# Ledger of designs, part 107: designed miniproteins, single chains, continued (2)

Each design is a single chain, and the fold is of that chain. pLDDT is the mean over its residues in the fold that is shown.

## One batch from the design tools (miniprotein)

Design m7555
Fold by ESMFold2-Fast:
Structure m7555 (fold): chain A 67 residues (1-67)
Amino acid sequence: MSPEEREALGESVRRLREQLGLSQRELAEIAGVSPATVSRAERGEPLSPENAARIEAAMRALVESLP
């Protein structure tokens, strides 16, 4: 994942999380990662491929669950 891709993902994660009224902890529980990992993702910081995939999967599930 490039720095630009991480920044775009982080912005998308934060935006969707805030729209749903979720804390970083609550999103972390949904994604199966630590709250620190969610914070790192939202800042565009490097993540392991596994943690990045878990966050992306959680984001897709949340979008699909919207009315």
Scores: mean pLDDT 80

Design m7556
Fold by ESMFold2-Fast:
Structure m7556 (fold): chain A 73 residues (1-73)
Amino acid sequence: SSLAELAASLGVTVREVRAVALRYLEGLSQREVGERLGISQATVSRMVRRAIERAGEHLLELLSVLLRSGLLR
């Protein structure tokens, strides 16, 4: 709940934060993130961009909360 609340306050979704984590913390390609999330590579690219642009400096806090919540799989 804390992750969802923080994400919403910054204008991003938990799913967008998870896409960033899979790309940059797990090192997955856009294709692999798309396969993991059940979406297109173009959608992954848009989600990652939106998360970075909207969360800005707070993105690291969102990623930290996501990792502590065990939501990467």
Scores: mean pLDDT 81

Design m7557
Fold by ESMFold2-Fast:
Order: sequence, then structure tokens, then C-alpha cells
Structure m7557 (fold): chain A 62 residues (1-62)
Amino acid sequence: SADEANILAILDALQANPAGLSVAELSERTGLSPGTVRRHLRVLEEQGAVERGADGRYRLAP
């Protein structure tokens, strides 16, 4: 599905940048809108696949 492809693109971008990425940086790198990125990040964070640091950047969970 489109949602699955979008999730994989986000996870791939985060894997390539372990220092973390903002919503804006993820949007730029994946070609997805900021709204789409935020929606998927929320679900991934709730599932424990992604974490948000104090800097507001998202990273893959350990």
C-alpha cells in the first residue's frame, strides 16, 4: 500500500541518518508532505520503532 511505502521511506531515511531528522528534513528527503510524515511518525513512535529526542529530532529506537 501507499502507507507501507511511505513508512519504509521514512525508516530508510532515519537509518541513513542516526543523528536524527526533523519532520522538515524527513519531508525533504522522502518527498512526502510534512503532514504525512508527522502522521506516520506518530504511529511509529507509539509502536516503539522511532523515538523523539529533546532536540525534537526523530531517530530509530535502539
Scores: mean pLDDT 87

Design m7558
Fold by ESMFold2-Fast:
Structure m7558 (fold): chain A 76 residues (1-76)
Amino acid sequence: MKITPEELAALFAELDRDGDGTITKEELKAYLQARGENPTDEEVDAIIAKYDRDGDGTIDAAEFVRYVSDLYEIVP
């Protein structure tokens, strides 16, 4: 699958419903469900733990870019 930087920015903004610049566990789980996946809470926690470099329990914009790049080919 491919995604543009503009689509990635739009997706991050859609998931960041609170406008605080981070994605919560609930927002990430909702995104995965929208993609047709059925992650458990433990699987979502594992994704956050893998990409959460700051240890705050959320995914910021830079961490989200890394997560998306592992799932999609980012194209200019």
Scores: mean pLDDT 73

Design m7559
Fold by ESMFold2-Fast:
Structure m7559 (fold): chain A 96 residues (1-96)
Amino acid sequence: TLAADGDLEGVKKEKVDANAKDFLGNTPLHLAAAAGKKEVVEALEGDINAKDIYGNTPLDLAALAGHKEVVKILLEKGADISLMSPEGKEKLEELL
């Protein structure tokens, strides 16, 4: 995921808003995961392990919100459990 290809990342940022962050550091994937929009989560391209200003990944937000189906989709897409908050990990264990 990191950066053998900074040029491709730059082109992606210009054309696709998937890696853009709002004022809280949320990517589109964070917002879709928090909202339980499983179809949007499945369709979105971008950094699946991006952190918001609170250090939360999309997987954290899905787990904390109790969106079990979104959690499964994110894990299938390669979301890294080790990057989650302790609170998110606890909720993930309760959901699985």
Scores: mean pLDDT 73

Design m7560
Fold by ESMFold2-Fast:
Structure m7560 (fold): chain A 74 residues (1-74)
Amino acid sequence: MKLDENGYTELHKAAEAGDLEKVRELLERSSELPGEFIDPTAKDKNGNTALDIAEKAGNEELVALLRERGVPRD
């Protein structure tokens, strides 16, 4: 996926909302949809990743989930 209209992906929004279920769902959907993927290292227009947002929100479960995912396999 790309940062587009808001420079803020669905993953960023879910992290800001503290929605662990939605974050997991988005990552799973990316795996199931050929040609469309969720990059957990994607940065918004301010250079913040979903991980940065989760850390700022203090959501330990989201931080752990996003760190687990790392970067897509090379």
Scores: mean pLDDT 65

Design m7561
Fold by ESMFold2-Fast:
Structure m7561 (fold): chain A 84 residues (1-84)
Amino acid sequence: SVAEEIARFIGKDFVDNFFALLDVDGDGVISAEELKKVLKQLGIELSDEEVEEIIKAADKDGDGVIDYAEFKAFMEEVYKKLGL
């Protein structure tokens, strides 16, 4: 899945740095638009469906944005599935 590809790309030790890259506005949360923009800048192009999959998997509170704790927990789950 796209989430597994992203986890392989950034690596477990880079979760904090990757979230900082996604949080372009410095507000401590990321949106689907911010995620898509940063991934495109890194040369990763995602469909709207792939972005929605990532957001839904990470957005445990259902507020339409991903905070650092939700993002980290999501990435840790993906890393476990990948054996990283």
Scores: mean pLDDT 65

Design m7562
Fold by ESMFold2-Fast:
Structure m7562 (fold): chain A 115 residues (1-115)
Amino acid sequence: GLPISYNEEEEFFSKLHLAAKAGQLDEVRELMANGADVNAPDYLGYTPLHLAAKYGHLEIVEELLKHGADVNAQAQAGKDKGKTPYDLALDNGHEEIAEELEKYAKENGKDIIRN
């Protein structure tokens, strides 16, 4: 692995959320390689998968799912309380991401929670 020489370790979980929101695929890959928790919730209960789905970053959705992201994680607070990554993809017009989430769930023997 690459040696980490900065304060990245102290903000590891928050960096993954920011990278997923910003569409920074190489950053997501590096953070995952260094042991970032793919399912870490932020202060509203958004996982990185929620943010990638909400902001339309299909390649990041695929990367997070490869690392065991919970397709049925639900936001805990705010406007999107109770919403899954699937709900956020559809709410924001990202149909291709919604289709990828359904495909992943089916291939892994899971049902998508739908509102």
Scores: mean pLDDT 79

Design m7563
Fold by ESMFold2-Fast:
Structure m7563 (fold): chain A 112 residues (1-112)
Amino acid sequence: MNEELLKAVRAGDLERVKELIEQGADVNAQDPETGLTALEVAILEGHADIVRLLLERGAKIYVKPKIKPSPFYYIGKGIENNDPAFIGTFLAELERRGHREVAEVLREWLKK
C-alpha cells in the first residue's frame, strides 16, 4: 500500500492518491530507498494538487527518519521549527525550479 502511494504521487495521479489514503495508506510513510515521504515526493515532482491533498490529510513536513534521512530532513525540520531562513530559502528554490504553485501551497499552509 505505501509503495503504491509513493508511485501514485510520483505519477501525479491525484485520484489514486485519494483512494490509497482512504484505504489506510500512511501519509507519512517513507520510501525505504530514498527516505522521502509522499509529501516530499509531491514537492520535488511539482504536484501542487497532491501537496495540498496530503497536507489536508495530516502529512507532516518533518518526519523523523526510520531508515535514513531524506534530502528534505533538515529543510523539513527547519520548517517545522518555523525557521524563516530555512523556509525562505526552500520556497525560493522551489520557485527557481519552476514549482511556483507548490511554493504558494506551502506558503499558505505555513500561515496556519
Scores: mean pLDDT 75

Design m7564
Fold by ESMFold2-Fast:
Structure m7564 (fold): chain A 69 residues (1-69)
Amino acid sequence: NENGETELHKAARAGKVEEVEKLLAEGADVNAVDKNGNTPLHLATRSPNGEEIQQILIKAGADGSIRPK
């Protein structure tokens, strides 16, 4: 989309735990950045099920030091 979001960004923002797990199992880039510099981990902080998704992403290697613009 126009924000440069991957499917993992969209799943994390939407709070779709099962979709996040599926995408990570399929090799999705856990540290991909959108046009605003957001990783899926950043989007998970404001999503439904955000804490659970954050834990899943961190376990998969998400780098919390990557900062938005």
Scores: mean pLDDT 77

Design m7565
Fold by ESMFold2-Fast:
Structure m7565 (fold): chain A 83 residues (1-83)
Amino acid sequence: SANQKQAEILENLLSELSKIMASKDATNQDLIDVLNKYYDELDEESQEIVKKMIDALKKNDMLAFFKQISELYKRLLELQKKG
């Protein structure tokens, strides 16, 4: 289903973001590059969250960035619930 496919894409995005954040050499640009890589594959609601994440990273607003990571996890759970 479309919801299952979107959930898989979002899960892969969150997995890659987690790997970068665990790296000692991780930069905000590395996170932006991953977000841009997945952006066109995401639905409109997920794209709005990712856009806010990129804006936060450009401003070095890490609290705003982590808030948007939480919103992506909520979106993933919603998509998984719909099956």
Scores: mean pLDDT 87

Design m7566
Fold by ESMFold2-Fast:
Structure m7566 (fold): chain A 156 residues (1-156)
Amino acid sequence: SIEELKEERKKALELFEQGKLEEAKELLERVLAKLTHLLGKDHPLTLETEMELARVYMEQGKLEKAELLLKRVLERLEKVYGKDHPLTIATKLLLAAVYLKQGKREEAEKLYEEAMKRYEKVKDNIPEVPGVSKEELKEIIERAIKFYEEVKKKLA
């Protein structure tokens, strides 16, 4: 069921926080395949799962794989849901973090500033997204911001 897949995603995030990156990756890949089959490639839950998989790739040092995945997710989100969508904002923040890890500081800062300007417009009126609560969407953006800031801090 979709609720079982949501719980499997939560388990993958717990594994990620514990540093069990390969286990988190394998679980997210399985969840992604099932969500793609049930809901399609452009569904918010499918796209959010791809974002979480990209975070695992970044922590594994697979930066080119993370970049390609996030660029593909960003293009789909901008086309289907627009530039002010919470998942679009969060994806830009994660892509900016990838650019920081690659040493592309100017590209990273530009993308971060663009995402933060979009977030300031929507933070008090988060749009409704199928399968994801407004509170969860805000937490997704705030986690992406914190991830970017931690990457920036480690590279200073």
Scores: mean pLDDT 86

Design m7567
Fold by ESMFold2-Fast:
Structure m7567 (fold): chain A 64 residues (1-64)
Amino acid sequence: MLTPEQREALAVFDRDGDGTLTPEEVAAWTDPANPELNRERLVVLFDRDGDGTIDAAEQAELAA
C-alpha cells in the first residue's frame, strides 16, 4: 500500500523494519515533541486512499 518514499519514512519509526507500526510507536511518534507535524504526516501516509484509515489521537490513546 505504501510508496517507496512513504515506506522509507515509515521505516524510521518502525524500528523492527517490518513495515508495521505498533500503537506504542505511533503514540511515541505523535508525542508532544512534534504532534501537529506528525499528525499531518500520518494522514498523508495512511489516508493516501482518502479513507481516513488512521486516527493519531486514537492510536495514542490505545498505546497508553
Scores: mean pLDDT 50

Design m7568
Fold by ESMFold2-Fast:
Structure m7568 (fold): chain A 61 residues (1-61)
Amino acid sequence: MEIAKAIKDYKALLPTELSIKEGDILEILKYVNDDWWYAKNLKTGEEGYVPVSVVEIIGEK
């Protein structure tokens, strides 16, 4: 399980996107491309696409 941290707030623009707040811990489920990853927000349990520019990988479990 690869863990990332939100480094910026992001508000979903589409229903398939994930809203995050700075400091949220995410599980990266799929590296879709260089711009978007599919992730689960571990605080809310919601899943969706998130911009790579707003997250930082912090570890693997």
Scores: mean pLDDT 82

Design m7569
Fold by ESMFold2-Fast:
Structure m7569 (fold): chain A 127 residues (1-127)
Amino acid sequence: ALLEAARAGDLERVRRLLAEGADVNEADEYGTTPLHLAARAGHLEIVRLLLETPGTDVNAADIFGITPLHLAAAAGHLEIVRLLLEHGADVNAADTVDGRTPLHLAQAVGHEEIVELLLKHGADPQA
């Protein structure tokens, strides 16, 4: 229910489900959380609501080590990248497949402003 609402961008349903005691860190069979889905889809206000929810794991990693920051950086969602970093997202989190960081994904797609923001927050260009 919460994963579906986060994926769909249904802010009011996310708000209601969290108020009813839904697990903010709910994960599917692949380790995908509501924060992963909202970050990938560009749902800024849902990302904000989830990060303001007590106990939210900003660095939740799926089965491939992919974090919400990886997904936001790859998708070009600058404001979501900024918000995740402000909430303690690990700028140097590496996936388990190729050791790719959010910086590597932003560079591969050409999201120059996200590359600059990640470097400003301590992203290692040598990793």
Scores: mean pLDDT 90

Design m7570
Fold by ESMFold2-Fast:
Parts: C-alpha cells; structure tokens; sequence
Structure m7570 (fold): chain A 98 residues (1-98)
C-alpha cells in the first residue's frame, strides 16, 4: 500500500490538470482576432510546451509507480492530454485568423 504522501502528490497533479483544462476553455471563449495577437500566440505555444513536459513527467512516473497510485497517474495523464488538445485548438484558431 502506498503511503498517504504519494496519493496526495498524484491528487495534486489531477487538480492542476483540471485547472489547465479550465484555463484552456477560457482561452477558447475568446474571439479568433484576440487569439491571433502575436503575444497571445506566444503564450499558447509556451503553455503547450509546459503541458508536454508535464505529460512526459507523468509517463515517467507511471513506469515506476506502485500499483495503488497508477490509476491516479493515468487520470492525470488523460487530463493533461485533454488540456493540451484544447490549447492546440486555441493556437490553431489564432494562427488561422492571422
């Protein structure tokens, strides 16, 4: 059985991933003209890179994680991948409106 600390860390990852999805949904509410601003496009690209780094960290953690913790890591991975897709959609809309 994993200790409570390991579970707490992975729950924290899930909460952060949900936050990233909510943030991405707020970006998607903006009109294409706002998303097309150079500063906005740069911010979206930076966020996608950060999410790619988080996804790789979760994948690495899954290789060595105790069985009890793996479902939490799998949930975090799915949520981070969903957040990345939403940010990529926002970037695509912004680039198309340039």
Amino acid sequence: MSDLSDITVQVGRIIRAIGEILDAEEWLKLPDEELAKPETLERLKEKIKELEEEIEEVKEALETAPEEVKPLLEKALKLYEEAKKLYEEALKRGEAAR
Scores: mean pLDDT 85

Design m7571
Fold by ESMFold2-Fast:
Structure m7571 (fold): chain A 72 residues (1-72)
Amino acid sequence: REELRKKLLELIGRILAIIGDIIELEKKLEEAEKAGDEEKVKELKKKIEELEKELEKLREELKKVDTELKKL
């Protein structure tokens, strides 16, 4: 049970870090859009999409670990 709890906390930490990165990139995207920097907008959208895919993967892993913890 302790191993699953450690894994859960690690996954939560990684999820929070990625959410923070997405929020920061969203702010930069808004600024770039207001500035009319099309290249920067394209770059930031790509980075946000990559982080969103990673976040989805981690959320699925988190659900699996949470389910395992509840079965113990």
Scores: mean pLDDT 81

Design m7572
Fold by ESMFold2-Fast:
Structure m7572 (fold): chain A 57 residues (1-57)
Amino acid sequence: SPELDARIAELEKKISELRQKEKEAVKNGDFETYKKISEEINKLERELLRLRLEAAA
């Protein structure tokens, strides 16, 4: 589905952007921001896996 492929691409982009922010939080010693971003990445990675499985069906 073109809509599903677009959603997967958007999620991959968001995860990439969050990983850059996560690296910045580590450099700044901002443990609270790091923890929050890490949790968001984990949530989006789970959503991405679900969408990929749906696309494969």
Scores: mean pLDDT 87

Design m7573
Fold by ESMFold2-Fast:
Structure m7573 (fold): chain A 70 residues (1-70)
Amino acid sequence: KEEIKKRMLRLIGEILAIIGEIFDLERELERAKEEGDEERAEELEREIERLRRRREELLEELKKLSEELK
């Protein structure tokens, strides 16, 4: 069970890092849209979507580990 807890903490750290990166990219996206830079906005939207999918994958893995712990 201790190894599962260590894995969960590592996943939590990765999830928090991704959340922070998404937040920063969302701010950049808002600026790009305000400046009318459509190409930059599309690039940022794709990157944000990629990170959101990765976040969901990690959250699902965390949930499975949490269920194994209990």
Scores: mean pLDDT 84

Design m7574
Fold by ESMFold2-Fast:
Structure m7574 (fold): chain A 65 residues (1-65)
Amino acid sequence: LAEGDVVQAVEDYTAKTPDELSFKKGDRLRILGVVDEEWVLAQSLATGEVGRVPASYLRTVGWGA
């Protein structure tokens, strides 16, 4: 995952702290930055909310759809 990537959630996630983002499987997010090896900062394309998300819950959607 890299900054600027558009990604899709592969699983539901519920935020455990106010700085984390909750999302549902199938939600699309934009990567704003990499926090560490496991966590990224992302913005929900559906809600516009920004927060930390686990990178393992995300998949890049690519081009050519």
Scores: mean pLDDT 79

Design m7575
Fold by ESMFold2-Fast:
Order: C-alpha cells, then sequence, then structure tokens
Structure m7575 (fold): chain A 66 residues (1-66)
C-alpha cells in the first residue's frame, strides 16, 4: 500500500525535491484516462497543501490517499 504510493510519488518527483505540483497531478490523472479540470486539480492540491506553497509533499499525499 504505502510502497505503491511511494513509487507513484517518485515517478512525479524526477528532481527529488519531495513535492508534486498541480501540473504533475493533472498529467498523472490524464494518463489514467481521466479529464480533470484546472479547478478540480487546484481544489485537490489546496485540500492537501498544509504548507501553502501550492505543492504536495509525500506525507500529505499519503495522508490524503489513505
Amino acid sequence: DLEELKKLFKEFDLDGDGKITEEELKKYLESLGLTPTDEEIAEIIKAMDKDGDGKIDFEEFVEAMT
């Protein structure tokens, strides 16, 4: 469970900065055959973004998905 989420997170974070951006999240969901709007992506990020930097770290990502 957690190891699968960690692998997914690493696939987004190619630079190793420990963060997922709105653009990366949108591209991922589109790769799954979903058609998220920019507003939907922004709402997801804002709900998980405790730092207020517009990005999701691994801990926030896991908390939101579990």
Scores: mean pLDDT 71

Design m7576
Fold by ESMFold2-Fast:
Structure m7576 (fold): chain A 71 residues (1-71)
Amino acid sequence: MAEDYFKLSEEYKKQGNEAKAYTYMGLGYLFAGDPEKAKEYAQKALELDPTNLTAQAVLRAAQRRLADPDG
């Protein structure tokens, strides 16, 4: 659930892991139905850690959703 990803993002933020915090924010927004914010946070995560496969997947999913916003 989106809420679980936001909670996980907050835990990584407390640990000082900004790349993972942004990655899970991106996942949270993706599952909440906000692909614009999901893209924004995935891009921030990749700026900090370009090898983050989860952030890469979130960015790709958000871009696909934005190219075909079908509810």
Scores: mean pLDDT 82

Design m7577
Fold by ESMFold2-Fast:
Structure m7577 (fold): chain A 65 residues (1-65)
Amino acid sequence: MRAELAVAVEDWEALAPDELSFKKGDRLAVLERLNDDWWLAKNLKTGEVGIVPRSAIEIVGEIEV
């Protein structure tokens, strides 16, 4: 499956079970753009999947997952 590759630009602590926690510099595969503010992503370091705030990540390319 083709996904967008993103890098976290800040730390994020999940406040709900559906949210993904990550650290600045973590690599994420963006799986789906749910709305303008929140996207579904996989943290490539931990393997965890959850929603992430778009403002906390930067798209850097594409990746096959």
Scores: mean pLDDT 80

Design m7578
Fold by ESMFold2-Fast:
Structure m7578 (fold): chain A 75 residues (1-75)
Amino acid sequence: DRERLEELMFELLVERHRDRRLSDAEFEEGVALLRRRSPANYAFLERARARGVSEEDLRRLVAALVEDLRALEAL
């Protein structure tokens, strides 16, 4: 159930940000930011990577998580 719930959350985040594209540098910067400021979101990203999610969808996920983190930090 937990795994299926995470897969559904992943699909929702990726779909919300389907128009987002990250360069290699932006992707690496985003991953580093998540690792530093949001360990829970970094763990979520690493679990998605472990499931064999495509590179394209991992980039969309990072874009989504970074956007949400920036929005929260702006409050």
Scores: mean pLDDT 79

Design m7579
Fold by ESMFold2-Fast:
Structure m7579 (fold): chain A 68 residues (1-68)
Amino acid sequence: GMPSKPTEIENPLVTLSKKELGTLLRSLGQNPTEAELEDMIREADADGDGTIDGDELVYLLAKKQLEA
């Protein structure tokens, strides 16, 4: 048992880390390297905390859709 308090109960996917982004992209048929994931996070992460918001994720997906 490890008791913890959920902070984002209404929005469980408010913020994505590099690991979650990599998993999502692989699910979409992409295969990014760790360096590419870091570049994507750096480009989308205006806050600089190493994570991206849902809005930033939507922006990245829209950008990639036009490219793909």
Scores: mean pLDDT 66

Design m7580
Fold by ESMFold2-Fast:
Structure m7580 (fold): chain A 122 residues (1-122)
Amino acid sequence: LGEELLEAARFGDLERVRELLKQGADVNAKDENGWTPLHLASASGSLEIVELLIKNGADVNAKDKNGWTPLHVAARYGHLEHVELLIKNGADVNAKDDEGRTPLDLAKEYGHEEIAKILEEA
């Protein structure tokens, strides 16, 4: 269940995510790198899966093995609507990874200007 949920979130399979959560899959399952389904959905660009995971109790501030939160991931990959949704649901905009980088630092480093503006104003 946990590994299947991580795979479904990674590949953007919304209906499979919904089915697995109904079957009691751990919404906060972690892969070998400490990535949760919410990290994977934040990387993949599937906004509906991010919404579904949050509704089912996903930890919006879960840290991977490098201290990355889902907000770090969304900012890194340039997913504007995911950044907005995570902030609305209590994501810590000032969270630092193990290198001291915030989501804002990643948005600036990777050239995501609109995301950087939102994070500066948050």
Scores: mean pLDDT 89

Design m7581
Fold by ESMFold2-Fast:
Structure m7581 (fold): chain A 61 residues (1-61)
Amino acid sequence: DAAALGAELRAQREARGMSQAALARAVGVSVATVSAWERGEILPSEELLRRIRTALGVPLP
């Protein structure tokens, strides 16, 4: 579900005080790509999802 993933990604990024540009740099993509993910227009690949989780620093206990 691209829309649900995009909403969660935005919420987690904003909770950490990260701009779209900061997340884009951390993951190695363009700001436009991050924006498209957050709007639910495209899904990140499995590899990019791993990078996103690392960049957001979301350790699940």
Scores: mean pLDDT 78

Design m7582
Fold by ESMFold2-Fast:
Structure m7582 (fold): chain A 158 residues (1-158)
Amino acid sequence: SDVVELSDLERELFRAAILGDLERVKELLEQGADPNARDSLGRTPLHYAAYAGHLEIVKLLLKYADKTAPTALHDAAYAGHLEIVKLLLEAGEDVNAKDADGRTPLHLAAYAGHLEIVKLLLEAGADVTAKDVDGRTPLDLAKEAGHEEIAKVLEEAL
């Protein structure tokens, strides 16, 4: 009785956010759904909208974003959503935040092969020397994935 579980309203908000249903997201927020609700992984509806590339839902949810929440930058960077990465950085999300594997957004963009996102993250002050839980840098992940131009950009930033 002392554990705050996700309500059916919040579960539907997560579903609407990942599916790109902007009107349903608006309706659920008007019904009192918590836009900062966290699932068992600590993720919010913003994280799923960012991963799925739903720019207008990301814009809407950012108006309610708790600045202490984990950043959605990892999701946008991995999925290759350049405009969402720009929006999240402008909103003040931590460019050097680490996920559960010790990876930064730069690790994920480098591994996924998103050159323009790599450049944007570097311009925003991303740490090129950051190591994940396996001791790998963004440069190591770019080389492992065969992204030679990204590897060159990261090596020049060292």
Scores: mean pLDDT 87

Design m7583
Fold by ESMFold2-Fast:
Structure m7583 (fold): chain A 133 residues (1-133)
Amino acid sequence: GTPLHEAARAGDLERVRELLAAGADVNAQDEQGFTPLHLAALAGHLEIVELLLSNGADVNAQTKPLPGSDGAGLTPLHLAARAGHLEVVELLLSNGADVNHQDEYGFTPLDLALAAGHEEVVELLLSNGADPS
């Protein structure tokens, strides 16, 4: 990953701000296709998610599918929903996250929130157009 990936994962808001001001690629992908937004969303770093989105981060960025898979990758919304980060889920949805995007296994953010037992995230996703079928 880039220094921006490391700062986003670590929750270092000031370092993220410095790197973006220095021209770091907000949408840089690591070897697995994770962007800084994926890592901040997974970790629940709300202020970093907000900063990355305000600097042009792709809210619907996809990780690389597994070798031999024909499916789509994980989005930041999948990772935030699986981790139960309610305020991050709300912020991603308000910035145009695709609530019904299917990963390589056909799982939506709703499926991951249900599997993880995050009831408040489930309710938020359903109220924002998640398909319960």
Scores: mean pLDDT 88

Design m7584
Fold by ESMFold2-Fast:
Structure m7584 (fold): chain A 60 residues (1-60)
Amino acid sequence: SMLDEQLLAAARAGDLERVRELLAQGADPTARDSRGWTPLDLAGVLGHDEIAALLAEAAA
């Protein structure tokens, strides 16, 4: 849950290195924020294409 919240924040920030670290630590790429958005949704809408691709792979 704390890892999941950090993953959501990293996806919003466009921090690719932090996203990789958090996924390696077992953060859930399907976790949702208070608005129901996943890290992939956030990366996609904000145009963080490399992060969106990484999260799509992790969520599959």
Scores: mean pLDDT 84

Design m7585
Fold by ESMFold2-Fast:
Structure m7585 (fold): chain A 73 residues (1-73)
Amino acid sequence: SNLEKAFAKFDKDGDGVISYAELKEVLTGWGASDAAVDNLFALADKDGDGVISFAEFEAAMKSLNVDLEGFVA
């Protein structure tokens, strides 16, 4: 799915979670500001454990109504 493809692009070490460092590296590479990265991480990391699970990533993308096809392309 587009969601799984998007998650795999962020999960660079394949541990099944996205760290803040991985999210920042990918998004700033795409031209996102540090503020945009911080906002996305805060929205996805709802329990404050410092990583984003696949379930949290899915919930965040659904909440933001993001077109993942345009986001990944």
Scores: mean pLDDT 68

Design m7586
Fold by ESMFold2-Fast:
Structure m7586 (fold): chain A 100 residues (1-100)
Amino acid sequence: DVNAQDITGATPLHLAAQAGHKEIVEVLLKHGADVNAQDVFTGNTPLHLAARAGHKEIVEVLLKHGADVNAQDKGGATPFDLAISFGHEDIAEVLQKAAE
């Protein structure tokens, strides 16, 4: 089940996005993974995790599949905020353009 959640509410898409596994991300999205799923403890979407981890190609794939650039985690941080906080200027630029 592509939308199965672990104990934290993380889906396979969360884990693949955080790990930088682009091919797995693409397969999960093709099979109906919820691009905007939020984990239960932090409220992170896959886009938050990819932005934090510095996986620009994953960010671009998630945006192409309708990822919400304005999604807020439980602290009110957007994927853009995480990209800036973790020093990923190139990802922050992609997210800013997608929010326009």
Scores: mean pLDDT 86

Design m7587
Fold by ESMFold2-Fast:
Structure m7587 (fold): chain A 73 residues (1-73)
Amino acid sequence: SLADELIEAARNGDVEKVKELIEKGADPNAVDPETGLTAVDLAARAGNKEIVELLLEHGADPARVRQALRALD
């Protein structure tokens, strides 16, 4: 699904693929059922600011960024 591809692209740090998938209508708040993580969780933990900003601009939950960063503290 587009959601699964978005989560994988965010995990891999693939900015261009994330942009493509969002334009195709991928849900930025989709949760990976195996991990409970969203694309923004993975991008924030990886320190990929460009993907975090892109996802937030397209409706990703900002509370998820705070939760992901807290897990690194």
Scores: mean pLDDT 78

Design m7588
Fold by ESMFold2-Fast:
Structure m7588 (fold): chain A 62 residues (1-62)
Amino acid sequence: FKVGDIVEAIEDFPALLPTDLTLKKGEKLEVLKVVNENWVLAKSLETGRVGYVPKSKLKLLE
């Protein structure tokens, strides 16, 4: 993943921390920052909300 990538949630993810973004399967997001090997900061294209999400819950869209 890299900044500007459009990604899709492959499964639901309940926010674990207040700074995390809750995901619904099929939700489209833009990657704003690659935080580490496991996490990105992303913006939901559906809601405009921003938060941290695990990379394991996302797939790249072509």
Scores: mean pLDDT 80

